Designed miniproteins, single chains, continued (4). Designs and how they scored, part 15

Each design is a single chain, and the fold is of that chain. pLDDT is the mean over its residues in the fold that is shown.

## One batch from the design tools (miniprotein)

Design m12523
Fold by ESMFold2-Fast:
Structure m12523 (fold): chain A 65 residues (1-65)
Amino acid sequence: AEEKGKEAAELAKKAGFNEEGVEGVYEFILEHPEDAEKVIEGLKEGLKEGLSPEETAEKVMEKLS
């Protein structure tokens, strides 16, 4: 969980998320470790496609819905 949270936080930072957004991603995964892979996948897809931080966040939310 902690390792996955750190990976997602680093990806969020690379995607242009602010400090609060990066911390929020880390904390979310610590509370919901079952969703860690979905969050990481959404962040990686957003980065690969060159999406904005907001569009990347929407992609993550879509995978969680």
Scores: mean pLDDT 80

Design m12524
Fold by ESMFold2-Fast:
Structure m12524 (fold): chain A 80 residues (1-80)
Amino acid sequence: MNIKVFRITLPDGTVLYALVDKDDPNKIRFFDENGNLIEPSEELRQSIIDYVEKGKTLPGIKIEELSEEEKEEIIKKLFL
């Protein structure tokens, strides 16, 4: 299992986190900055999949892959 965590900043400044299994993008899960599990729009979900699979930058959306250390900190924050 190859889990990556991405920080997503939307054009309105909203911050979301995406947990992606690169071996199975259909297992992607989204969280808000407070650790609540959310279901994004189909368009947003597909956009993140396109970024992960194709490396395509999205207009107006900032996507950053978290380091292993940052990933651990976010997981602790989301589940504590």
Scores: mean pLDDT 74

Design m12525
Fold by ESMFold2-Fast:
Structure m12525 (fold): chain A 84 residues (1-84)
Amino acid sequence: HDEALLELRAAAAEYIRWRYEYLVLVEGVSEDDARAIAKKLGQQLLAEIQRLRSADPETLRRRAEEYRAEAERLRAQVEAAKAA
């Protein structure tokens, strides 16, 4: 289903965003290095999504949940760092 695939892509984008923020704000990585690492993650996630494109909607939604869980974990650490 196109909807499940769009949700998966949106979840991947969230994961990439919070990975970048985490690297810069929590780990103190330079913005240039953080961008390079986030880009590499983005390429890996896009390749995985392409491989999973023909999978059933349940599999796509579960993978989206996994990406969102990673994004939320990273977001929580970023928000804690901002509050400190």
Scores: mean pLDDT 85

Design m12526
Fold by ESMFold2-Fast:
Structure m12526 (fold): chain A 70 residues (1-70)
Amino acid sequence: SMEELEKLLKEINELGDKISEAILNGDIEEAKKYIDEVIKKLKEMAEKFPELKEEFEALIEHLEEKKKKL
């Protein structure tokens, strides 16, 4: 549902803020943990919204690359 999509997007946004804060504080391991949590939520979104699967998979790939560079 749209409500579930909005909820997951809000949770991802909150995790994004935590990633940025962790990086600014030099907490690289914590930042990687939050990136993993975002990836998990994107996988949940791909299951619930299969029409958007390709977009979510592209975002997951981008986050995996970002995590590797930390």
Scores: mean pLDDT 84

Design m12527
Fold by ESMFold2-Fast:
Structure m12527 (fold): chain A 53 residues (1-53)
Amino acid sequence: SLLDKVEEAEKKLRERGITPTVKDGDLIEKLLTEDKLSVDEAVEKVIEEIKKR
């Protein structure tokens, strides 16, 4: 399910030392649904956005 994929992506972010925010969860959901990315691709996109701070 979509929820299971979001939870998997958030778990992968935590394993990389990132605490996911609500905004990160919303971004993951959009990447999975609108951009049709895989969980791993969504995780890399979120990390890229965080690094642009």
Scores: mean pLDDT 83

Design m12528
Fold by ESMFold2-Fast:
Structure m12528 (fold): chain A 85 residues (1-85)
Amino acid sequence: MSPLARKALELEAEGSMYLMMGWVNKDNPAEAAEYYEKAAEKFREAARLYRESGPEYEEEARRAEERARILEEKAKEYRELAEEK
């Protein structure tokens, strides 16, 4: 595996950890939003490193970008909820 692709996998693991922390803390919208924001950042960085690794990692890059997009939307929803509470 490319060293950059390996780093991307490590970032996806970190992102998954933050995603789990967001879910565990869903009853605190402000805290959940922060964790989902961190998760999105990790998946966004992973996607960038997959693309830099070569065309063979384009599918992994697309999946990571989609996950980042979903998490960014989720973070925004929780942040808006936190501002209302």
Scores: mean pLDDT 85

Design m12529
Fold by ESMFold2-Fast:
Structure m12529 (fold): chain A 71 residues (1-71)
Amino acid sequence: SVIGTTYAVFKELDADGSGSVTREAFREALLAKGLSEETVDRIIERADTDGDGRITHGELIRYFAEEAAKL
């Protein structure tokens, strides 16, 4: 699933436990997992609500909760 793949990638990139990843590293890792550019860009835009170029664990979980609520 897109959500499962996205979360797994975040955890792999956050191996040092900082709780955040750069937008660029996250984008490249998601593309490497076989997600389309269109899907990756949409995920990043919606997760990075501050526009600071970083995605935190909290931002990502909020994005997943918003997507689940649209079912």
Scores: mean pLDDT 77

Design m12530
Fold by ESMFold2-Fast:
Structure m12530 (fold): chain A 101 residues (1-101)
Amino acid sequence: SDEERLEKILELLREGRLEEALELIKEMIDDPNANPALVTRAALHFARAAVEQGRVDLVEELIEYLRKKGYTSFAEALEEVTRLLLRGEPLPPDLEALLKP
């Protein structure tokens, strides 16, 4: 289920297993039945974890994957989120809410 995939992604991020988390996120992006809200939550948690762990290369890989798959607006939004996180600036309240339990 999408909820089980999100939980597994969050576990991998807590363990610092960012490359494995990225592959599961790519699987969710490729799944036409995936819940878009849960995909968005997974991507936001991933961006935060990658920035915190100095793995900006991996969030750039996710952004390029989204562009390749035609999710241009999502890719641009994630790029802006990554910029804000790198500068230590607050995320918009709606996006910050998605990072809470």
Scores: mean pLDDT 86

Design m12531
Fold by ESMFold2-Fast:
Structure m12531 (fold): chain A 60 residues (1-60)
Amino acid sequence: MTDVEKVIELAARMTRATPEEAERLYQEAKELIDKSNLSDVTKEKLLAAIERAYEAARAR
């Protein structure tokens, strides 16, 4: 599984998670993005996606 696929899966899990689980998944996804050798544009898009997923989880 690529780093992009892993981040997308973590974002999907955040939308289904409790706020506490979403926080841990958000931190994991953010760390994965930071460690990845992806382009800045791809990193920005992935960060925006996980941020939206985390905000949705916190709204519950």
Scores: mean pLDDT 80

Design m12532
Fold by ESMFold2-Fast:
Structure m12532 (fold): chain A 83 residues (1-83)
Amino acid sequence: LEAALNYLSLGRLYEEAGDHFQAGEAYEQAGKVFEALGETDLAIEAYERAAEAYNKAGDTEKALDASVKAGILSLKRALDKVL
């Protein structure tokens, strides 16, 4: 959990510095850690932030990949609730 929170803080610092690509990478790492911990809501938020940061950096491929990961986790959460 602490590692993921540290990546979120790092992403925020990169955004403040205007380093959107590095911010996207930091948010993506946070998403991966939250996902590994089963923190689905936090993982979704982190991947969505990564997608936005990658779009600002002009990396549409990484932005799409992050958005897809957030979408898959959102569907998994909905399925787990309905089961």
Scores: mean pLDDT 82

Design m12534
Fold by ESMFold2-Fast:
Structure m12534 (fold): chain A 92 residues (1-92)
Amino acid sequence: SLLEEIKKIVKEAKNYGDLVVKLSTFAKKNGYEIIAVGRAEDAEKYLDKVEPGDIVVMGKKVPDELREKIKAKGATIIESDIDDLFVVIRKK
């Protein structure tokens, strides 16, 4: 599935820049768009832009309260080993 491909990219990414490049390449190839790219501090700012069916890739520095709000919006969360990360991906 495309979700499993995204999970693989997230697990194999070496750092923030590598992850962003690989997710951008994946999005262009598979009819997805990147809605937001940022750090954990950006998560609250972009919360209102998250829609049902979105995929949100995030690191442990994103507060649990924001994680629960993202889940409540109907988005899928993918955890990254990159601690300070927030990316929103949407299918076109």
Scores: mean pLDDT 88

Design m12535
Fold by ESMFold2-Fast:
Structure m12535 (fold): chain A 64 residues (1-64)
Amino acid sequence: NEEKEELLKLIGEILDKIGEIIELEEELKKNPDLSEEEKKEIKEKIEKLKKELDALRAKLKSLK
């Protein structure tokens, strides 16, 4: 089942992106010693990952 394997791979990619976002958000919230520059970098990475997640979500929807 090629379609099911592709679906599982896509779900795995989505979960990986969600995990990365959660880790970065936790770092931003829990680390009081982050510099303003470090906070900016983390926020930029989160925004980039959210855009990538939106693209993956759209692909997942198309597999119906």
Scores: mean pLDDT 81

Design m12536
Fold by ESMFold2-Fast:
Structure m12536 (fold): chain A 73 residues (1-73)
Amino acid sequence: DSVELTQQGFLASVAKDYEEAGRLYEQAGRLDLEAGKKKGAALSFRSAAVNYERAGDLERAERLRKKAEELEK
């Protein structure tokens, strides 16, 4: 359930567990994408990118931000 994963990602982000938050949001985005929910996937990938940036994983953050931008076209 992508909604449950986004809720868990939010809680991890509040706890400053940024890498775990990024992972959870990325998984939520993948599930939404598989279900054809492009807008939901884009939002989750943007949230993952923000959390990976906070974790210091700039390369992964940039990749996910670009993926979200492509889904919003």
Scores: mean pLDDT 88

Design m12537
Fold by ESMFold2-Fast:
Structure m12537 (fold): chain A 105 residues (1-105)
Amino acid sequence: SLTQSPSSLTVKVGDKVTLNQTASKDINGKVAWFKQKPGEPKELLIRNTSELAEGVDSRFSGSGSGTNFSLTIESVQKEDEATYFAKAYEFSPFEWGQGSKLSIA
């Protein structure tokens, strides 16, 4: 199973944000991070723990190993308001985390 923390947070423009994901067993770095705004499809940000997807802003980065992974957003902007989802794909069926909702004050 995947657990994301925090479930929701509110920050200010310019803040650094770190979102965490914990797996119940070692997932061999097979973690992707997605951004979703209401009414929109999930946008891929990071794959394979730390590989930035094409066209994604370098303010986004991923790190982690074993069971613990994180997504970091440097200098948060208003357009970063979204729910962020982790996906583990080492084992079938693939698992989605419950999401971390980011709000900008």
Scores: mean pLDDT 88

Design m12538
Fold by ESMFold2-Fast:
Parts: C-alpha cells; sequence; structure tokens
Structure m12538 (fold): chain A 55 residues (1-55)
C-alpha cells in the first residue's frame, strides 16, 4: 500500500501526523486531478527530500 509506505517514511524522517495528513491530502488531490500546481510542487519537493534521505 503506497500510502502506508509514504506514512512510514515521513514518520521516520520526523514529520508530524498533521504534516503527513497534509501530504496524503495532496496525493489524493493529484490522483483525482484537482491539485493545483503549487500543491504538486509541494509534493515533488517532499518526494525529492525522501529520496535523498534514503541514500
Amino acid sequence: DFLEELKAKLKELGYSDEEIERFIEIVNKVRSGTATQEEIDELIKLLEEIKEAEK
């Protein structure tokens, strides 16, 4: 489950539950096609941070 993996990674990186919920909300908006470009950029930045932290 992608969302469970995302939650686990964000928690490992020290993100708060509120921050994790915000990012999941953006993911769901992207999947439904309702996300703004600003929200997409926010998600991309987070995913890049996670990718660098995994190295």
Scores: mean pLDDT 77

Design m12539
Fold by ESMFold2-Fast:
Structure m12539 (fold): chain A 62 residues (1-62)
Amino acid sequence: SAMEEFDAELEKRREQIEKAKKVIDELYKNGKIDKNTYEAMKKGLDIAEQLLERERARRLAA
């Protein structure tokens, strides 16, 4: 039960990150943000994904 709720939360966060990536890609494609901003935002999302994997690993070890 707690594991199922945690898995659902991780899935939701993953979906939010994927949606954010698509929004950022469209903003850059449409010239609304510059390359530096685009790269910084993408790197931030990559870090967010890495943190999700760490949280998952931590819960699996507990």
Scores: mean pLDDT 80

Design m12541
Fold by ESMFold2-Fast:
Structure m12541 (fold): chain A 85 residues (1-85)
Amino acid sequence: SAHVAEALAHLDRAYEAARAGDKESALKHLNEAVEAAGKTPGADDFTLQSIRSLGLEAITHALQGDDEAAERALARAKALLQSLG
């Protein structure tokens, strides 16, 4: 799905912004990822909220320098996105 591909790209941008210490940019990209995911047919509110929660977890860990925990949360968010199409 084009919307899933867009959402995955935004999650990667959010993670890179968080690793660079840019919390504002990271949160903006996470919001854009969830918005893109929401355009996918069959995307339910529970899945979208789960993606947002995992994305926030990844951003928080990345801002704290815990790259291993951040990468685990990011991988889980990406797996949920890929389940949408």
Scores: mean pLDDT 90

Design m12542
Fold by ESMFold2-Fast:
Structure m12542 (fold): chain A 97 residues (1-97)
Amino acid sequence: MDVEELRREVLAAIERGPAEGRRALAEARARVEARSKELHQQAEELKQQGAADTDPERSAALKQQGDELLREAGEMVRGMAEVEAEAQARIEAAEAA
């Protein structure tokens, strides 16, 4: 998922109005939360497969893949928190104008 694309979509919605911005922000947040949950589930499955694998090379590769998905999920959630902070400031400014 591209958080920068979500940021552009939310900011474009704010330009149409604060109500549109709030709706776009809520939708973007829901998409990030759903994708983060999927990545966490996939990571747990890969780590469990790695733990069960008797081949040390395959075991290490599966655990590494799981860790990479967890890093991706963390980066998405952090990026979305930054988008939310920027969007809230812009929505408040638009409502005050």
Scores: mean pLDDT 87

Design m12543
Fold by ESMFold2-Fast:
Structure m12543 (fold): chain A 65 residues (1-65)
Amino acid sequence: MERVEPLIAALDDPDPAVRLEAARELGEIGDPRAVAPLGRVASDDSEPSPEVRAAALRALARLAP
């Protein structure tokens, strides 16, 4: 079972803990559909949580060839 779309939506959640969990789980799932949303979070200067940005970068490292 692949729950990537709800997790992609959770990257836009107002709660940084929810965004952090979503980025972490997307990295574990390894679905390439997550690459663009995670790239946005990792490079987005408007993402206030450095931990969320770091989690997105780690997830991208697992997903990127």
Scores: mean pLDDT 76

Design m12544
Fold by ESMFold2-Fast:
Structure m12544 (fold): chain A 94 residues (1-94)
Amino acid sequence: MRHLNLAVSYLLRGRYEDAVRHAQLALRDDPNNLTAWVVLGQAYLNLGRYEDAVRYYDRALSLDPNNTTAWQNRGQAYRNLGRLDLAQQDFRRA
């Protein structure tokens, strides 16, 4: 819980390395922590590491297929990778 709150706070401040570290700590306590997987996806998306972002959002969506943020942001990652059909599918589910 505390590591998760720190991960979100660091993400919002653009402190992506700190966000990743605290999200990983939250996942060590609970590997099914949806928010921690979303934080990892968003951090890597902001770092321009789109393939890594997709992988983390895949994990988030496997836990909760109704997570609107994960659908939209995975779509954005696919768009940046030039996978426009996959991006469109994700945006429609968001």
Scores: mean pLDDT 87

Design m12545
Fold by ESMFold2-Fast:
Structure m12545 (fold): chain A 60 residues (1-60)
Amino acid sequence: SDVEKELERARAEYEQAGARFVEASEKWKKDPKNKETLFEAVDAALEYMNAYLRLKEAER
């Protein structure tokens, strides 16, 4: 059903966003003075938060 597909997509997006955040955080740790790596980590964190909210909406 469309509802099940939406939930599955939301879960996949949340897992992908989490993996991207971990990757971006590790890059920032290796180069903490580089503003580009910092911005990448911040953007990834915001995407992860948004994916979490989308997942919670899809579960209801």
Scores: mean pLDDT 86

Design m12546
Fold by ESMFold2-Fast:
Structure m12546 (fold): chain A 64 residues (1-64)
Amino acid sequence: SLLDQAEMYLALGKAYYEEGKYEEAVRFYERAIALLEQLDSPEAQALLEEARRNLAKAKEKIAE
């Protein structure tokens, strides 16, 4: 499902973030967000908020 794919991309983004690979993390978070924006469910909205927060954090690390 699109939700499962978005969860996979979010997990990949988190993995790259933990490795200090912030540009890769941003790429995967943006892919997760693109999928989650197509969904209209409480679960998708919660993941979308998490993905957006994580994207912002990764972008801040790149800007350092």
Scores: mean pLDDT 87

Design m12547
Fold by ESMFold2-Fast:
Structure m12547 (fold): chain A 51 residues (1-51)
Amino acid sequence: SRDELLREGLELARQAIEALAAGDDARGEEYGNRARRLFERAGVEGIAPPP
């Protein structure tokens, strides 16, 4: 569901920040990219025209 995608995306975004804070840029980028894909699937990519 949309809420599940948003929740997973937020968790991955949190993990990305944590990895970057630990100096692991590669893992931070990987988690960040995965979060972005989940947000896009949830329709949070920015502009979604209303019906």
Scores: mean pLDDT 76

Design m12548
Fold by ESMFold2-Fast:
Structure m12548 (fold): chain A 60 residues (1-60)
Amino acid sequence: TKTFVINAKNILSAIGAALRAIGELPEAEVSVSGNQVTITVPDDPELIAKAEELKKTFDT
């Protein structure tokens, strides 16, 4: 597994990132704490790439 931590700009952005992760990464573990979203994906290059895209999109 590989874990990505996203530090979003605000709580609404964090919720947006989490919802997108749930939709695009159905096998991932997603947790939200305030502005921080933690996404854990299987060791799958496709899922890892998608998680990296989400981190780049929502991370401050």
Scores: mean pLDDT 82

Design m12549
Fold by ESMFold2-Fast:
Structure m12549 (fold): chain A 56 residues (1-56)
Amino acid sequence: SAERAARAAAHAALAAQASPIGDALVRGVEALAAAGAPREELERLAAEANAALAAL
């Protein structure tokens, strides 16, 4: 589906980013996940980070 493809593309964009900003944002989300943050919050932060990186 288009939604599944968009989600996969967003994850790929975050994972493929070789930027210090992208790396720091991924680590931040991982730290929040380790602290028990809700999945919906983690997904929102990842989407915001991806949108910010895509705007560069």
Scores: mean pLDDT 65

Design m12550
Fold by ESMFold2-Fast:
Structure m12550 (fold): chain A 88 residues (1-88)
Amino acid sequence: SSREGVIAATVFTIYMSAVWVHSKINAPKEVIDEQLELLKEAMFELIKTQSKDDVEKFLKNMEEVAKTLPPEVKEKVLKIVEEAKKKV
């Protein structure tokens, strides 16, 4: 439903923001890795609740945000994007 889609998009945005903030403050690797796993789950929920066109917009946003992250975190975010593209 549209309500479920709004919730999924909000949760995704929270975890994407958390990964970005924790990366900028040089949080421990273990904290960032936990946030990345939650982001991956949120992305897969987004695929179930959004149109293909809207999912592609979220994936493009992830790729743009990834450009601003440290190389190790960037690689992990881009891997989530690649796995998500296979499911769309």
Scores: mean pLDDT 84

Design m12551
Fold by ESMFold2-Fast:
Structure m12551 (fold): chain A 69 residues (1-69)
Amino acid sequence: MAAKEVAELYKKAKEEGDGRKLGEAEQLAVEHGVEAMLESPYEEAREVARLVLRGRELGAAGVAAERAA
């Protein structure tokens, strides 16, 4: 299950202080669907999904403010 892999990567990133593993967890969450991560029973996978959505929201808001309306 992809959410389990995301949760494991996030746990290892926090335990080891490794930002690279955090980036891998975010990439895996995007590949398998951020909404699927949010619906998973894994709290760590849900946290990664929220980080990805926050990053998208900030990026989209910046672009939309300049270009969309």
Scores: mean pLDDT 71

Design m12552
Fold by ESMFold2-Fast:
Structure m12552 (fold): chain A 62 residues (1-62)
Amino acid sequence: SDLEKAMENAEKLGKKYAEGLKLATGEEPEVKVEKVDEEHLKITIKTKSVEIEKLVPVSNLL
């Protein structure tokens, strides 16, 4: 489904951001992807010191 593909692409995008955050902080990042509604996903990247949240339209991940 489009949502499944969007979630896979959101995980990949989150991991790219996590790599940058790991370099900046020296901390191991965690990536979480959540469905907010039928058209939006939330990507959260978190370390001990920093949390970043991105709201991304599903259409941008297809």
Scores: mean pLDDT 83

Design m12553
Fold by ESMFold2-Fast:
Structure m12553 (fold): chain A 76 residues (1-76)
Amino acid sequence: SNLEKGKEYYEKGLKAFEEGNYEEAYKYFVQSAKLFEKAGDKKSALEALGYAIKAADKLGNTAEAVKLLEEAGKIN
């Protein structure tokens, strides 16, 4: 299911982030957020986007972090 895949990518993102692999963490968190949103789990989607923003910040990608904040604002 989209929910189960979202959880899987979220856990992979956390592991990558802890290992300092911010590029991989970003990719996993973005995919996790999309899957959670498709599953209707808006809370988990926002949590995953929050981690994606943090990973983008670690990479110095300010424009991408701002874009993700805008996307998070559209989830209600």
Scores: mean pLDDT 85

Design m12554
Fold by ESMFold2-Fast:
Structure m12554 (fold): chain A 69 residues (1-69)
Amino acid sequence: TGLPDGVYDYVVTDSQGNQVASGTVTVVDGVGTLTGLPEGRYTVTLTGPDGYVLVAEVDVDSNGTATVR
């Protein structure tokens, strides 16, 4: 488990740096699940409690779901 538990703001960007989605995600046991995203590979920026920032690459599946950990 890598992420502190809590509510994170997220921004999803494509390989060209264009924002494709944003919202909030709840991290439980170091894992957060993003939904409603376009299928593909993206960069996610998570901003959590106390200004904690994580940048991760994610693969979004055919159901529009990606997991961050």
Scores: mean pLDDT 78

Design m12555
Fold by ESMFold2-Fast:
Structure m12555 (fold): chain A 87 residues (1-87)
Amino acid sequence: SSMDEIINELLEEYGKKLKELEEELKKQNASFDEAVKRINEFTKEEIEKLKKELEEKGASQLDIEVVVNMVKAETKYLIEELKKELE
Protein backbone atom coordinates (compact mmCIF):
# COMPACT_ATOMS: atom_id res chain seq x y z
CA SER A 1 0.00 0.00 0.00
CA SER A 2 1.04 3.68 -0.30
CA MET A 3 1.17 3.87 3.50
CA ASP A 4 3.65 0.94 3.64
CA GLU A 5 5.86 2.85 1.14
CA ILE A 6 5.64 6.03 3.28
CA ILE A 7 6.51 4.06 6.45
CA ASN A 8 9.49 2.38 4.73
CA GLU A 9 10.78 5.75 3.43
CA LEU A 10 10.45 7.40 6.88
CA LEU A 11 12.22 4.47 8.59
CA GLU A 12 15.06 4.57 6.00
CA GLU A 13 15.46 8.33 6.57
CA TYR A 14 15.52 7.75 10.36
CA GLY A 15 18.19 5.03 9.95
CA LYS A 16 20.31 7.42 7.83
CA LYS A 17 20.06 10.18 10.48
CA LEU A 18 20.90 7.70 13.26
CA LYS A 19 24.00 6.53 11.32
CA GLU A 20 25.09 10.17 10.81
CA LEU A 21 24.73 10.76 14.57
CA GLU A 22 26.75 7.57 15.32
CA GLU A 23 29.56 8.77 12.99
CA GLU A 24 29.55 12.25 14.62
CA LEU A 25 29.71 10.72 18.14
CA LYS A 26 32.66 8.51 17.09
CA LYS A 27 34.41 11.53 15.48
CA GLN A 28 33.99 13.46 18.77
CA ASN A 29 35.36 10.47 20.81
CA ALA A 30 32.16 10.51 22.89
CA SER A 31 32.05 8.24 25.96
CA PHE A 32 29.42 5.49 26.07
CA ASP A 33 27.36 7.50 28.63
CA GLU A 34 27.49 10.68 26.49
CA ALA A 35 26.60 8.68 23.33
CA VAL A 36 23.59 7.02 25.05
CA LYS A 37 22.35 10.43 26.31
CA ARG A 38 22.62 12.08 22.85
CA ILE A 39 21.09 9.08 21.03
CA ASN A 40 18.12 8.97 23.45
CA GLU A 41 17.53 12.75 23.11
CA PHE A 42 17.75 12.48 19.29
CA THR A 43 15.40 9.45 19.20
CA LYS A 44 12.80 11.21 21.41
CA GLU A 45 12.76 14.23 19.02
CA GLU A 46 12.60 12.01 15.90
CA ILE A 47 9.72 9.91 17.34
CA GLU A 48 7.65 13.10 17.86
CA LYS A 49 8.42 14.21 14.26
CA LEU A 50 7.53 10.74 12.89
CA LYS A 51 4.22 10.66 14.82
CA LYS A 52 3.27 14.09 13.40
CA GLU A 53 4.28 13.17 9.82
CA LEU A 54 2.40 9.84 9.95
CA GLU A 55 -0.74 11.48 11.44
CA GLU A 56 -0.65 14.17 8.69
CA LYS A 57 -0.39 11.40 6.05
CA GLY A 58 -3.39 9.49 7.49
CA ALA A 59 -1.62 6.59 9.24
CA SER A 60 -3.68 4.55 11.74
CA GLN A 61 -2.75 4.53 15.45
CA LEU A 62 -1.63 0.90 14.98
CA ASP A 63 0.71 1.94 12.10
CA ILE A 64 2.14 4.75 14.25
CA GLU A 65 2.73 2.38 17.20
CA VAL A 66 4.49 -0.18 14.93
CA VAL A 67 6.80 2.55 13.52
CA VAL A 68 7.58 3.94 17.01
CA ASN A 69 8.41 0.41 18.25
CA MET A 70 10.66 -0.21 15.21
CA VAL A 71 12.52 3.09 15.86
CA LYS A 72 12.97 2.16 19.55
CA ALA A 73 14.26 -1.32 18.57
CA GLU A 74 16.80 0.15 16.07
CA THR A 75 17.98 2.66 18.73
CA LYS A 76 18.34 -0.13 21.34
CA TYR A 77 20.36 -2.22 18.84
CA LEU A 78 22.76 0.71 18.18
CA ILE A 79 23.23 1.33 21.94
CA GLU A 80 24.02 -2.40 22.51
CA GLU A 81 26.60 -2.35 19.65
CA LEU A 82 28.18 0.88 20.98
CA LYS A 83 28.48 -0.72 24.44
CA LYS A 84 30.65 -3.47 22.87
CA GLU A 85 32.82 -0.90 21.03
CA LEU A 86 33.16 1.86 23.69
CA GLU A 87 33.27 -0.18 26.96
Scores: mean pLDDT 87

Design m12556
Fold by ESMFold2-Fast:
Structure m12556 (fold): chain A 56 residues (1-56)
Amino acid sequence: DVAKKLLEEAEKRVEENKEKLIAEVKKQEPQLTTEQQLLAKAFAIELEKVLEEYEK
């Protein structure tokens, strides 16, 4: 359930700070590999698209 709780927390952050979330992930570049950064960004975009229909 750790993944589910992280997903719920990520959804809340995306909903409140969509652009800032992406900027924050990019700021962690030195600690994340290119693949991890791409996955995190793709995940955020997917959540953002789902929330877009509801909140945008």
Scores: mean pLDDT 65

Design m12557
Fold by ESMFold2-Fast:
Structure m12557 (fold): chain A 94 residues (1-94)
Amino acid sequence: GKRTPELSPEERAELELARRLRDAFENDAPVVRAAVERVHALVPELSPDQIAGLLFAVAMGALTREDLISRHGLTPEQARAVEAAAAEIRAAVA
């Protein structure tokens, strides 16, 4: 197995949060389902699966609000909704 003694406390916390986020999305946790439904009402042009992917990427820190607007074509209002929903999921699993 890989040795992890080189990880900082901050890196360990992020790794644990990343695992909890993956588990929540893979198991369609109620907080994820509610967030997807809420965002889909504001972004009906994207499928629920596409919205789940964006929420996961934002919750993981892989996409910023600017990435949602520039790369994914969301409005500033839609991008804020995705960011807020991702933050809610992140808080629920922390």
Scores: mean pLDDT 82

Design m12558
Fold by ESMFold2-Fast:
Structure m12558 (fold): chain A 70 residues (1-70)
Amino acid sequence: MELLEKLEKLRDKIVEVILKNTTYSKEQAEKIADEILEYVKKTGRLPSLEELKKIVPAPAAEDVYKLLKE
C-alpha cells in the first residue's frame, strides 16, 4: 500500500519530530510512530489531525500531521 510505504520511509522523521518537540524517550517516540503505521495499515488512510492527537503528544501532533500531509 502506497501510504504505508510512504509512512515507513517517514518513520525516522516522525520519531525525530516527536523527540524534538517532547521529553519522550527514543523508545516512546518509536512506539508512537509504530502506532501511526498500524493505524494506516488497519484503515488504509492517513489519520486526521484529531485522530493523530489521540496517538501523538500535543506539542508534536501538528508537526507530525504536517509531515504526513506533505
Scores: mean pLDDT 77

Design m12559
Fold by ESMFold2-Fast:
Structure m12559 (fold): chain A 57 residues (1-57)
Amino acid sequence: DYLKKGQELEKEGKKEEAAKYYYKALLEDPKNDLAFENYKKLAPNDPRLPELEKKYK
């Protein structure tokens, strides 16, 4: 489960790696609001965020 892996990495302070796993969770399940919210918190300046919101929300 990519969401769980992302949460584990975030707890370890590996926020960049956690963001990558949250992104993978979104690719597997675009309705995963929790993965999307966590991704936005860790990568708020990602230029893909408007595209992701358009596609997944």
Scores: mean pLDDT 75

Design m12560
Fold by ESMFold2-Fast:
Structure m12560 (fold): chain A 62 residues (1-62)
Amino acid sequence: SAEAAAMAAAGAAGGGAGGATSLHDLRKFNYLTEEGARAGAAAGRAGGGPAAVADMAKQGSA
């Protein structure tokens, strides 16, 4: 279901995407467009962080 997928994605995002190592690698790899990529990623994380996404999925699924 969409809610199960959202919970799985939230868990993965919190563990992986939030990692300092991954963020550092993304900056280095995307040197040319790091600003645009980071702006998009930061906006997504700030608006719908993994905890917020998981919490909404849990409350909405009842």
Scores: mean pLDDT 50

